# Designs tried in a protein design run: designed miniproteins, single chains. Part 114

Each design is a single chain, and the fold is of that chain. pLDDT is the mean over its residues in the fold that is shown.

## One batch from the design tools (miniprotein)

Design m3958
Fold by ESMFold2-Fast:
Structure m3958 (fold): chain A 78 residues (1-78)
Amino acid sequence: MEAVLEAQRAAQQLGQDFAPQLDAAQTPQQRADVLRQLSDRGQQAADDAKKAGAPQEFVDQLEQDSKGLAELARQLAA
């Protein structure tokens, strides 16, 4: 339970930390770079949650969210 709460706080913090960078991004390529960094940090959070014993459904959701961000970054960079 605490592992899930810590992972949720980490995810919220990532959103807050990257919001100013996303606001500063003026081109699709710059936004793609920010989203790729956020995706990498999200994948790390999913790995940490899995190691901490979070429920598989929660880990799967974090992995899917990170994959979605990576796909968006790829589309914006194209």
Scores: mean pLDDT 76

Design m3959
Fold by ESMFold2-Fast:
Structure m3959 (fold): chain A 86 residues (1-86)
Amino acid sequence: SQKKIAEKLLEEVKKYAEALLKELETKVKPSKEDLEAFKKEAEKIIEETKKKLEEGVKNKDTKTVMLAPLEAKKKLEELKEKVAKA
């Protein structure tokens, strides 16, 4: 079902965010303030992605269900790069 696929894809986005945070903590070692900023913005991206996935499932919009997680991962990667350069 699209709901089951959406749940799996959201979980993958969450794990990706955790992996990026771990990379920042181990390789970059930014300030506590920059790490907290990453966590807060990542949580926002995840929540927005959850809403898009829920709407995609309700509307039977397979494109949104597939693209929203990919967009989220790209935003998380861009966020990591921004923190790493700060």
Scores: mean pLDDT 86

Design m3960
Fold by ESMFold2-Fast:
Structure m3960 (fold): chain A 80 residues (1-80)
Amino acid sequence: MKIEELSEEEVKEFLRRLAERYMAGQLTDEERDVLSVLEGVYWDRKERGIPVEEALDRYAKILGKSREEIVERAQRLFEE
């Protein structure tokens, strides 16, 4: 999945589904990290106009992970 290929509304709906799974205790620690990154990317774009790619790279680095790892995990969560 390329997060920049999703519309703002599609990203919002995906985040809503992930938040619901989080509240139900259905996310692993790694999946919760992905949710945190995706929320940060969404709000940075919406409120600050920061490009998705720039925000994604920053958050991935903070977690000590590659962009590829975050995208792969996000893709798996999206397909659920």
Scores: mean pLDDT 77

Design m3961
Fold by ESMFold2-Fast:
Structure m3961 (fold): chain A 64 residues (1-64)
Amino acid sequence: DEELTQKLLESSAPVVVDPHSGKVMHKVSAERHLRGFQKTGVSGISGSTDESDLQKLKEQLDAL
């Protein structure tokens, strides 16, 4: 099952720190979050802060 395989990979994947919340998260989850933000633009009115956080997250993912 593809979904079960993805969950297993998430469990084994390295972790990154979410720049916005400071919370530790799995690499795969961080990548999904990044794509989600890119699709929705998300957080409504602030805009710029999310863009900065996305850049930091991308740099962490690229470093892995």
Scores: mean pLDDT 60

Design m3962
Fold by ESMFold2-Fast:
Structure m3962 (fold): chain A 75 residues (1-75)
Amino acid sequence: IEELVEALRAGDPAAVDPLVKALESGQLTPEQVARIARALLETPDQEVKDRVIEALKKTTSPQARAVLSVLLGQK
C-alpha cells in the first residue's frame, strides 16, 4: 500500500488500476483507506486524480465509496 501512496503522490498513472483493485478487495484497514484518500487529495496530476474518481464511481465497494466521498466532499 505504501508503494501505491508514493506513486499517487508522484502522479504515476500506473498506480490507478492497482489502487482501485485494492479498494475493491475490501481488505484494507480504515487507516489504509484514509492514507489513500489523503494521497489522492495531494496528487499533483489532475488527470490521474480524475481517472481514479471515474473508476471509483463504477464500483460498489464500501471502501471505494468512502474514498470517493472524501474526494467529492465539498470544495
Scores: mean pLDDT 73

Design m3963
Fold by ESMFold2-Fast:
Structure m3963 (fold): chain A 88 residues (1-88)
Amino acid sequence: MTEEEAIKLILESAREAGFSEEDIKELEEMIKKGEDERSIVERLRKRGVSPRQLAEFYRLLALKMGAPYSEEELRARAEELARALEEE
């Protein structure tokens, strides 16, 4: 898979998770700049992306990537992220 194809799957997953087009555009720019996952998540949260949308995004992304991970591992990651973000 090319970098462009990977980015498209990420953006499609964000759109399906209910991110706004503005948030999706910001996500694309952050990925192209090589920002780490933590920085990306923090910026999306500051923009108003909910923990539930982030959890759904990770679930959808894994499905679209034909993930070698189990659905259990993806669910655990999504739930951990949502829980951590909801504590604030």
Scores: mean pLDDT 71

Design m3964
Fold by ESMFold2-Fast:
Structure m3964 (fold): chain A 97 residues (1-97)
Amino acid sequence: SANEKLLEAIDKAIELVRKKLEEAQRAGSPEAQRLRDILEDLEYVKKELEKSNGNDPIVRLKAIVLLRNTIDYLEELGADPEEIEEIRKLVDEAIKS
């Protein structure tokens, strides 16, 4: 379903954000705070999607926008293009459903 695809996209995005956050923290990078904020936002939206079973169109839109912004930012930080493309496909499939 569309909701399962969005939740899978969020879980994959959380994993990549955590990986980049650990790298940023080790390097003392100013990007660490933005990555923490993104992680908190992703975890919050995941809980809201689970509570609504994906039936809240506002929550779904927030998840889609957040995921797209997150993957664009992760791509700028040099995340694996294959992992980025996997998340994009899940988001696109959720929108088409």
Scores: mean pLDDT 88

Design m3965
Fold by ESMFold2-Fast:
Structure m3965 (fold): chain A 91 residues (1-91)
Amino acid sequence: AKEEVFTPSNDPSLFGQDSSTRIVFTIQDGKIVGLSVNGVVITSSQIIGQQYRDTSITRSQADSIQNAVMTETNASQNVAQAVARMLGYVD
C-alpha cells in the first residue's frame, strides 16, 4: 500500500489558513484503505473503500465526507474540505 501525506507546508493550496494539520491516506489499487488526521484514524465507509482522486465526487458526497472527518477527528470544516478536495471534489 502507498501512503500519501498532506500538510499545510507542502500543500498550502489545499489547507488555506490551517498551519498544523497532517493528513495521511493509505492507498491500495487506487482505493482508500486508510485515512488519519493528526493521528486519528477514520473508519467511515463514506471514505474507506472509495476511489482515491475520483473527480466525479458530487457536492452531496463531499458533504458526507466532510461530516465523517469532522465527526471522527474533531477537525475543522477547513480540514474536512481539504480531505474532500484530496479525494477529487472540485469546489
Scores: mean pLDDT 76

Design m3966
Fold by ESMFold2-Fast:
Structure m3966 (fold): chain A 73 residues (1-73)
Amino acid sequence: AEELLKEAEELWEEYQKTGSAEKLVEAIRLYMEATKLGSERARERLKEVAEEAAKSSDPLSKLAGIEALKFLE
């Protein structure tokens, strides 16, 4: 879980620097995997990242954020 969370954070930072939706989608997937493994920190981070992504004007980023928010319900 810790390793997945670290990798997800690195991909989220890359997305913030480059705007690459592909890196955002990968980050969200890794946050989801860490959350499934029981990481409460990953769950909290996924919620923050997903809410930000859902506000995106990019369709792929927005869809990824919405899907992650539904996963957290």
Scores: mean pLDDT 82

Design m3967
Fold by ESMFold2-Fast:
Structure m3967 (fold): chain A 87 residues (1-87)
Amino acid sequence: SLLDEFLALVREAGEAFRAYLAGELSVEELIAKLREIGERVYALTGDPRVLELVERAIEALRAGDVARAEQLLREMVHHALEVLAAQ
């Protein structure tokens, strides 16, 4: 289902973020994974707000604002879930 695929992408994003915080993944590798995941979530939802929120999270990561990046990714997950639940 679209929901199952979405939840798998959310888990992948969380694992990448945790690996980054543990020093196991570089910020460049995290950004590449988040961009890939964002494109796949956009394909599931059809909503450009997903890509907007992911790019803002990437900007926050490049600025070293990890807390803002986490907030924006949570906003993206919540928004995508609402779109998918309406289908």
Scores: mean pLDDT 88

Design m3968
Fold by ESMFold2-Fast:
Structure m3968 (fold): chain A 71 residues (1-71)
Amino acid sequence: AEDRARALALVASLPDSAPAEQAVVLLAAKGIDPAVVEEVRALLVELAGSPENMDTVPMGEFKRAAAERLG
């Protein structure tokens, strides 16, 4: 029940200079519900347009999208 709020707080704690993919790794490492981690990964893929372009997503844009989807 709290895992979406925890996920958002963890994503928000990352520097904007970090790759957006680091958010998915951090959430998994912190023991966030796997369903929430997959929702966050799916959002990253949606923003990238394909899994191959996940490294092109700016962290600031990802944080905004995550707050709207998970908040």
Scores: mean pLDDT 79

Design m3969
Fold by ESMFold2-Fast:
Structure m3969 (fold): chain A 77 residues (1-77)
Amino acid sequence: SAKVQELLEESERLLREAIELDAESALYFMMGSSYKLAGDEKKSEEYFKKGEELRREGEEKRRQAEALRAQAEALAA
């Protein structure tokens, strides 16, 4: 149905956004670790904090995508 397709398309969009946020989060954690090894504690803390924020945003979008997929599956049953 058109509604099932709409929900799946919205789910796909949110999942793509979550993947991008996960990649950015990983980069911030990696750079944060590098700054910590270099002795830049302040910059390390800033990067780790940003990484956590991005990871949390990605997790929220993934949960939304999963909920929409579940709705689509229920409507298709």
Scores: mean pLDDT 91

Design m3970
Fold by ESMFold2-Fast:
Structure m3970 (fold): chain A 92 residues (1-92)
Amino acid sequence: SAELRHRAILAGAELGVLEMRYYVMKKNGLLTPDQAAKIQALLDRGRALQAQIDAAIAAGDWDTARRLIAELERVNRELRRLLDEVEEQNKA
């Protein structure tokens, strides 16, 4: 349980960092409409997963929590990949 709580905290913190990167890029006009829509959908999915993880942990449903944490970690990897692509495309 301690390991899963720690992983949930780290995954949630990473999602927050990735959300801030997206908002900065959006503010600076660096995103195409397609990129913005795709990243926003993944951020919405990540936030929904975070809420579901918190509920599963509160209920003591560790099998569900483990599965959802792994899914959030996958969402974070895809978000990081897309944001890194945007950054690379906008290099001077």
Scores: mean pLDDT 89

Design m3971
Fold by ESMFold2-Fast:
Structure m3971 (fold): chain A 70 residues (1-70)
Amino acid sequence: SEKTKEIVEIVKESFKDVLEEAKKLSKEEREKLIERVKLLSSATLSTLSKEEQEAVKPLYEELLKELEKI
């Protein structure tokens, strides 16, 4: 749906900004950011439809993977 596509685009843009900010952080601040992202992903997914969750959940998984590689 168009709504799902719009949500995916917003999430992807937000995650690019998060990754760029994470690169500027200390290791300790990055660990805190990863914890916050895990909590936020759980909260955000709980507000979404099943279709939207299927689209957005992989984006959060990829973000967390990239954050842990920094």
Scores: mean pLDDT 82

Design m3972
Fold by ESMFold2-Fast:
Structure m3972 (fold): chain A 74 residues (1-74)
Amino acid sequence: SDFQQFEDIINRIGERIKEAKTLIELDIEESLLAMVDWLARRILSPEDLARIQARLDKLREEIRKRKEELRRLS
């Protein structure tokens, strides 16, 4: 299903965020989340979109926290 494909993409992005060592890597993942958001709004039902949006919001929060950690270590 389209929903499962978005779930799989989001899971892969989440793993890359955890492994990111630089601010540039996190900026790339943040840009990919924006693209996923744009595509999901066009493809998914409102119910499935709400579920994907919740996961995107969580990953955006994880990026913000990780960026702060990396800035502190710089």
Scores: mean pLDDT 89

Design m3973
Fold by ESMFold2-Fast:
Structure m3973 (fold): chain A 64 residues (1-64)
Amino acid sequence: SIAETLKKLADELRKRAEQYRVLAEALDQSPNPLAPEIAQRVRELAENYEKLADTYKKLADEAA
């Protein structure tokens, strides 16, 4: 069903957000001078994936 597909997509997006959060934490420990800038952009990506996951979850609930 459309609702099941949207819920699965939301779950996949949440997993990706978590992966980006873990990456950002690893970058905070990096001695690389570009690490802080990359970490900030990676955190922004994680936030965007979480917002998208919330959107798909809402659509899944509406389609159910």
Scores: mean pLDDT 86

Design m3974
Fold by ESMFold2-Fast:
Structure m3974 (fold): chain A 62 residues (1-62)
Amino acid sequence: MISHEELAREIVEYAATLDRESAVALLRNALAFADSLGDEALRRAIVEEARRRDPEVAEAAL
């Protein structure tokens, strides 16, 4: 089973292989998915990992 931290890392690593527009769209969809689950820990993990790797893309997705 994938942890929230591991899942967030995989999502953000994949986003990093995409162009900026696609990366922002992927991150927005991932955050919307976490919100639909009511999973605040997953949402936080995604935001923190995204900001750590590319703060400009992270802020554009938020």
Scores: mean pLDDT 81

Design m3975
Fold by ESMFold2-Fast:
Structure m3975 (fold): chain A 103 residues (1-103)
Amino acid sequence: SAALEAQAAAELAAIRESAERLKERVSKKRRPMSLEEIRKLLEEEIARHPVSAPLMEMILERVRRKKSVSPSELIEIVDEVLEATEAGLRHLLQLALEAEAAQ
């Protein structure tokens, strides 16, 4: 379905924009960030783009057990989680297209 592919592309674009904005905001920090500071940043990105919620929740899970996170470490986590999210969404889209074609 062209509509399904277009919707998936739009959602991926919004998720990428949220990840890039988060990385930019984090890159401006000059010290390690507390879990509370990170949670607030993630919640603000979810408020702007609700479609980013699964990505932001995965980032939060990666940092949840840490006392503090450096800006560079958080950027690395964002990149790793974004790559995993994009791969997962591409896989789900492929399964959905195959299911649609089989009906």
Scores: mean pLDDT 83

Design m3976
Fold by ESMFold2-Fast:
Structure m3976 (fold): chain A 98 residues (1-98)
Amino acid sequence: SMEEAKDQLKAFARHLERLLEEAKRNPERTVEIAQELADAYQNLARALAPVDPETAAFLAEKAAELRKLIAEGKASVEALEKVHNEVLEYLKSRGVEP
């Protein structure tokens, strides 16, 4: 349902913020955290596809972007923060704000 989707998106936004804070505290874990973020985006995209295909497509794109950053050795705290801000801006446009 749309209410369940909204609750999942709010929980997801809080989870993203916690992971980004962890990367800022422990920069040596940035690649691991980027992988966790990519997996989280992909899993949520799959779960939302039947109810919110537009948000699902956006999250799948962000998962691919993070995986590309990892593959290219560009997974930095700054790069994760940029992707995080893009996700928050998108979620805010959908009426979801942590």
Scores: mean pLDDT 82

Design m3977
Fold by ESMFold2-Fast:
Structure m3977 (fold): chain A 84 residues (1-84)
Amino acid sequence: MEELIDLLEDIGVAAVKSGVELDVKITRDEQGNIVSVEITTKEGKTITLTPENVDEAYDELIKIAKESGYEEFVKLLEELRKQR
């Protein structure tokens, strides 16, 4: 749980530093546990993060950022990956 929240905060900081706009939707269960996080780019591309697919979803986010030309955002995401 903390890992997914920490990752989301790191992604948010990287987006702000690179001037990238992201829409974030967090879904919780009845116990308050995070079930999923949806990140949508300005271009309408959506990535779904779950506790089980964090690494795969992070790779997809980097791919989408590269395809969208967000070079500084990609660089920051790659640096964050090296710290994990």
Scores: mean pLDDT 78

Design m3978
Fold by ESMFold2-Fast:
Structure m3978 (fold): chain A 102 residues (1-102)
Amino acid sequence: SSERKRLLLEVEVEEGIVGILVGVAKLLNDPEFLERQLSKVIDRLGELLERARELRSKEAVQAILETGKYILEVAKEFNLPDVIKKAEELIEEAEEALEELE
């Protein structure tokens, strides 16, 4: 329970980082910065997804799935094809993880 709560907070922090990165990218007019930083966020979410599977945390998997969908929409708006592909892969893995959890 305590480990599951910390994991969920770590996912919520990553979602907050996405919002900050979008704001910064708009101010800087720098889609390449956004692409690099969102790619790193997806990598960290992938690591959090593995921990969520080990802890059998359905809430954390759902939070990762929703954050991945948020990143996908951002990547589509900014036309970031590599981030789109990477986010779609994360979403698929999170959906599979969610189906495995009872």
Scores: mean pLDDT 89

Design m3979
Fold by ESMFold2-Fast:
Structure m3979 (fold): chain A 87 residues (1-87)
Amino acid sequence: SNLEKAIEAFEKGDYREALIYAAKALVEDPKNERAWRIAGEAYLRGFEPGSSPEEDEILAYAVAPLLRKDFSGEDAAKKIKEVLEKA
């Protein structure tokens, strides 16, 4: 599952990959607290900037609910789904 891939990437220190898979898990279930925890922890640990605008957009939406009160997990999941469908 996307959540299992997020956990594996996080444990290996691949925080960018962990955040991307956590974002995909959040598209499946925006109320998945474990996926939100991985997204927040990966963001706090830091990740290397990529050259993919699509990945950077996914990362921005995945962390937005942690940083902004006016942007819900459901809002983030909807935006991430839109980016993934265009990829």
Scores: mean pLDDT 77

Design m3980
Fold by ESMFold2-Fast:
Structure m3980 (fold): chain A 73 residues (1-73)
Amino acid sequence: SKEAIEAAQRSIQGAKEGRITTVVGGGLRVIGLQLDGKVDEPVAQEALNAIMYALKGDIDKAEEYLKKAKELS
């Protein structure tokens, strides 16, 4: 969904800016959307993979998984 993609993108931007609370917030948002049935499992999984790599500081991998989430949405 658009909201899950926007959450993951915001998390990646937060990681670039050193704002870990923003990165975590994006992950919680994607999980919340999944629990409410507002995002399909494959889209949520790739969005969460993007956020995980952003938390690790691997921005290139984070952007790759964000692209995969966008292709599935």
Scores: mean pLDDT 87

Design m3981
Fold by ESMFold2-Fast:
Structure m3981 (fold): chain A 75 residues (1-75)
Amino acid sequence: SLEEERKRLFNELVEFVSERLGIPRSKLTSFSEVMKALTQLIKNSDLEDRQRILEETTPVILELFRLDRALEKEG
């Protein structure tokens, strides 16, 4: 289902941020919290690391927005 796909991608983004910042997944409970943590990671990275992080995370974030829009239309 779209809900299961959304949950899977959200968990993927949480894992990415959790592993790179060394913070537990339990502190990344909402999309807002994950985006705050991702912003902090980007802020603390050099230009090359920022580009790599954005290249890796942008497709996942865009797909989450697409799934959220699809879920709104079905609900």
Scores: mean pLDDT 80

Design m3982
Fold by ESMFold2-Fast:
Parts: structure tokens; C-alpha cells; sequence
Structure m3982 (fold): chain A 71 residues (1-71)
């Protein structure tokens, strides 16, 4: 159980890092001002949001397991 909680927190950290990467790409492509770049920026923004949600869900699962350990 403790090992599972640590693994979930580690996975959440990786998802958060991916979210940050895609948010930076969204910003870079958004600055270029072309229609194609705007579409790419939108796609990267969706991916960034997806990873952010994934990170939150992983942290929620870790907290739920901690609660089951009577914390």
C-alpha cells in the first residue's frame, strides 16, 4: 500500500511535467499568429489539460489509499 501510494505520486509528478511541456508549446505556437499554428496551439492545450486532469486523478487515488490506511 505505501509503495503503491509512492508510485501514484511519482506518476502524478510525471503527468504534471508533461502538462507543463504542452502548455509551453501551446504558448509558443499561439504567438506565431498563423491559422495552422493556432490549430496546433489548441491541440497542445487540450493535451496539457488532459495531463493536468490525469495528475489530479492520480493524486486523488493516492489520498484515497492513505485514508484507507486510517490516516
Amino acid sequence: LKEEIEKLKEQAKKAEEESKKYNELMRQYGELGTREDAVRASSYGVLGSGYSVESDLLLKKAKQLEEELEK
Scores: mean pLDDT 80

Design m3983
Fold by ESMFold2-Fast:
Structure m3983 (fold): chain A 55 residues (1-55)
Amino acid sequence: AIVTGLDDENIEVESEEPIEVDGETLEGKSIIPREKAPELEEELKKKGIKIEHVS
């Protein structure tokens, strides 16, 4: 999965696998608040998905 910082409030996540964050399923490219980034990273780690950070 690729995680890109967009601004001070949001990140973009691109994943080939469906990821659940806060009860929502994210597929492909999704924009989420940075406050939800820790929950996203935990879900990705649980699924064994490699995280790549792009700035």
Scores: mean pLDDT 76

Design m3984
Fold by ESMFold2-Fast:
Order: structure tokens, then C-alpha cells, then sequence
Structure m3984 (fold): chain A 128 residues (1-128)
């Protein structure tokens, strides 16, 4: 049932975030890929893709990180785009595209301030 898939999704997302914190990027990628497959809505797919982007970024695969964040942004409502926009800006910065990095970080800052997301707003300001 939908509730079982959501529980499995949340468990995989939690396990993936734990693996990412421990530096096990390969394992984090596998958990987030599986979470994406089990996602019950576009918003849950977008959240899994944003975390998959985080795993690729940490692994140094900037091209795959950018692709994952762009796909996440296409699936997430505007109210949930602040953090993915910041992460996309950081991925472009790591790839050496400072013009795109600034564009996405400024967009993240505006949206985070509009939504009262002080943490994302602060992180975007520090990255600019």
C-alpha cells in the first residue's frame, strides 16, 4: 500500500543521509536511487534527487550532481526549491562556473528569504 512505500522511502532517505555523513558516497547514492524508485509523488522524487545530487557533489561528480539538482527543481514546488537552488549553485561553483553559481545562489537567497528559511538564506549568502 502507499503507506508501506512511504515508510520504505523515508527509511532509505534516512539511511542515505547517514551513509553520506559517514563518507560512504557509493552507499548513499544506492539508497537515494532506491528511494527515487519508491517515491509516491513528484515532490518525494524531487527530494530524493536533491539528496542524490548531494551525494554526487560530495563524491566529486559535479556533472551528475548538476543533473540531479536540475531534475529535482523540475519536480519540486517553488516553496521547496530554496535548498536545491543553493546546492545547484555550489555544484556550479565546484565545477568552476562562477557566473551560473552566482545566478543560482542569488535565486536561492531570494526564495529562502521569501519562505523564512533562515538557514538556507545564510548558507547562500556565505557562498556568494
Amino acid sequence: MREVKLLQYEMLMTAGRFALKQGDYELAIKYFERAYELAVSDEYKGRALNNLGDAYLSAGDYEKAIEAYEKALALLPESAQGRPLKNLGLAYKSAGDYEKAREYLEKSLRLAEENGDERTAEEAREAL
Scores: mean pLDDT 88

Design m3985
Fold by ESMFold2-Fast:
Structure m3985 (fold): chain A 94 residues (1-94)
Amino acid sequence: MEKVREAAKEAAEKLKEIFDKYREHVVSGDGKIAPEYRDEVIEELLKVFDEFAEKTGVDPELAERYKARIKEAVEAGDIRGALQAFADFVRDLL
């Protein structure tokens, strides 16, 4: 449990950095990511996710399922949905 909580803190810090970067690239008042930045956001979020999964030793099939949810959310411009998917993944490991 401790190592999952420590990894979650590191992931949360990196996710905050991505969220702050996302704020600079939002073009609409609805809080959606501009299409030109979605691939970059996907890459950064999945990198944080992969580091967290590696540190916690999570089942690869479960990891791939949550990675798909994160990718789908960002492709729709929904950064909050992507962050929620990550949070749900961490919760399921605690």
Scores: mean pLDDT 74

Design m3986
Fold by ESMFold2-Fast:
Order: C-alpha cells, then sequence, then structure tokens
Structure m3986 (fold): chain A 119 residues (1-119)
C-alpha cells in the first residue's frame, strides 16, 4: 500500500510537469508566430509585453528570453521607421522592457533560480 501511494503521488507530479511543459510550448509557438512585418506593430508590441509579463511572473527564463529577443528585433525596426509615433513607441518599449527584466530577476531570486547575466 505504501508503494502504491508513493506511485500515485509521483504520477500526479509527472502530470503537473506535463501540463507546465505544454503551456510553455504553446506560448513559445505563439511568440515564434508573431509577425514583425504586421501592419499593426503596436498590437504585436503589446502581445510581446504580455508574454514577457507572464514569463517574469512565473520565472520562466527561456520563455522570457524568446519574447525578449523578438521584442528587441521589433524595437530595432521601430527605431528605423520614418514614423515619429513608432520611434516614440520604441523608446517606451525599452523602458517597459527594463522594468520587466528587473521583475524576472526578482522572481528568480525569490525562487532561488539562476539569474540572467547583467547588461
Amino acid sequence: SERQQKYSEAMKYIEEIKKKINYKLDLSKEIEELDLESEDLEKVALQLLEYLEIAAAIGDRELFLKASEKLEKLIEKLKKSEDKELQELAEKLEIVKAHLDEALRATLERFGLPLPPER
């Protein structure tokens, strides 16, 4: 009976891990599918910020890095735009990203997880 109880507890833990992996894979795919050639770059920026906030809140360094790299590519594109509104959006996104980098670091420190390298 003790062996069966330990087995049942292990199986529940494995199923929780599987659910977390699936969630991470789904969000990772959504980030990859975001189109930086979209006509609505503000909407793409807001979606990337939402993914960064989720990753920072749960301490998912890999998901955060993936969204961060895509946001950095978007910021570079916005800075090269002839549209002053898009250039101002790029500046605002850099400020928000810096706050999200600190939010991730704070979450990782609380959970005792490895910190990302300093900038």
Scores: mean pLDDT 76

Design m3987
Fold by ESMFold2-Fast:
Structure m3987 (fold): chain A 65 residues (1-65)
Amino acid sequence: DKLKEISRHFAAMALAIDAGADVVKIEGNKVTVAIDASRKKAEEIAAKFKKEMAKLGLEATFELK
């Protein structure tokens, strides 16, 4: 369902912005974000983001900027 897919993409983008991350790729239910922070801070942000993504049925992966 294209409508559900679009809604999930917008929710993922909003949650990434709230967490301080940039969305670099969305492929189906997988979301990749880039975080511009120290490794320790990036891991904290990534943990929060992954938890929120899981509630939407999405898989999250992060990379450091």
Scores: mean pLDDT 75

Design m3988
Fold by ESMFold2-Fast:
Order: structure tokens, then sequence, then C-alpha cells
Structure m3988 (fold): chain A 87 residues (1-87)
């Protein structure tokens, strides 16, 4: 289903961001941490594009769930950037 595909794409983005956050925490300096996040953003881009395409086709109810899950991913992204900025 469309919703299952959106969930799968968002889970891939979450996994990429979570891995990048862990690597950024281990980075020696801010420059290394920011580079890790930039590479993760490039890796996540095709999955994020898929989510946006599926969102446009989704029912209002499915759009609400996709938005909620996307907000969770965006919160994780913000936490990852904060880790890098605090290096």
Amino acid sequence: SLLERAREALEKVREIVEKAKEEAEKAENKEEAMKILEEAAKEAEPHMREVMELYAQASPADQAEIRARWAEVQKLMAEAYKVAEEK
C-alpha cells in the first residue's frame, strides 16, 4: 500500500539520520561532524523525495500519519545537528 511504502521510506531516513548522529557524536571536531551529516543528507535525499511523492498521492488520513512520522524524523535530524554544533 501507499502508506506502507511511505513508512518504509521514512524508516530508511530515520536509520540514516540515527547512524549519522552516532557517528557525529564520535567525531573529533565540528568540521568532521558536519561532513558526516552532509553525507547522510545526500544518502537520505532519494528516500525523502519518495516520501514527498507518496504524500502528494495519499488520502487525508494517510497524510496525517505521514506528517506525524516525518515530524519525528525532523526532530531526530535537529538533535543530530545540535550534536555537531556543540562540538
Scores: mean pLDDT 88

Design m3989
Fold by ESMFold2-Fast:
Structure m3989 (fold): chain A 57 residues (1-57)
Amino acid sequence: MLSKEEAERTAKAALAATSPAALAAIAHDLEQHGVRVPGDRRALTPEELAELARAAA
């Protein structure tokens, strides 16, 4: 799973993401670390990805 350092870094990257492609890449990286990302519910926001990253630490 993510370390606290990785979680904080990923959360900041998510909040700074300026495109859907950047958000998708971050979601994929979180899934590679075993984080469950809700792909089918709705479009993910930067804030939701940041929360998921921090929760994974």
Scores: mean pLDDT 72

Design m3990
Fold by ESMFold2-Fast:
Structure m3990 (fold): chain A 61 residues (1-61)
Amino acid sequence: AGERAGRIAQALAAGRLSAAEVARLTGLSPAEAREVYRRVRESKDPAAKTQAAATILKALE
């Protein structure tokens, strides 16, 4: 779970994944996946990025 979550988070941070792709890879709802995308790609807050990574990890458990 952790290894896959790390790869997804890194790909998202690098701009290689859309919110829809995050939803498909993690099983998150479209709204949850969009929020994860916003926190990683659009937020300037480091805490928001950490929270997004934790959400991905929890979704894959």
Scores: mean pLDDT 77

Design m3991
Fold by ESMFold2-Fast:
Structure m3991 (fold): chain A 99 residues (1-99)
Amino acid sequence: GLGPGSLAGKVLPEEATRLLIEAEERERENVNLDRLRETLVEAAEIARAAGQEEVARLLYLLVAREALKAGDEERAEEAARKAGVSLEELKEELEAEEK
């Protein structure tokens, strides 16, 4: 699957890269997933402001996946919409990765 760390190596605005690194560290420390999602949303908005639409969409996709894993379907649907994917497609992708 696509993790926050996988995007840190891309050419991103410094602020977005820092937030992705912070999100990865928080995930490794088994920290609050709500804060992880907030950090990813901030990174997505910074990428969008920098004109990196593709990177912003990938970051929203990460937010949607994490929200689904947490059982927050409302947040997952909003993030999936911003990423340009359906919530149903994300659910199928996550189920396929578990197999």
Scores: mean pLDDT 69

Design m3992
Fold by ESMFold2-Fast:
Structure m3992 (fold): chain A 76 residues (1-76)
Amino acid sequence: RDIAADTAILALAVAYVTAQNEGDEEKARLLRETLGRVSAAHEAGDYDAMIAALEEGVAALPDDKVLRSALETVRA
């Protein structure tokens, strides 16, 4: 439970920093927004809200493998 959520949050944080370093400001913004929503839901203990936030992230960035992997990790 907590390990899966922590792993997803860490993966999103790394993806956000990578997008910033690549100069993809829009991708970095979307990843930061998704990370914020997932982190807030995790602190509240709301797994449904975490899944919803990750699904919104995947919808916004459908080719981002990190967002998809994070969603799969939290769902498992």
Scores: mean pLDDT 79

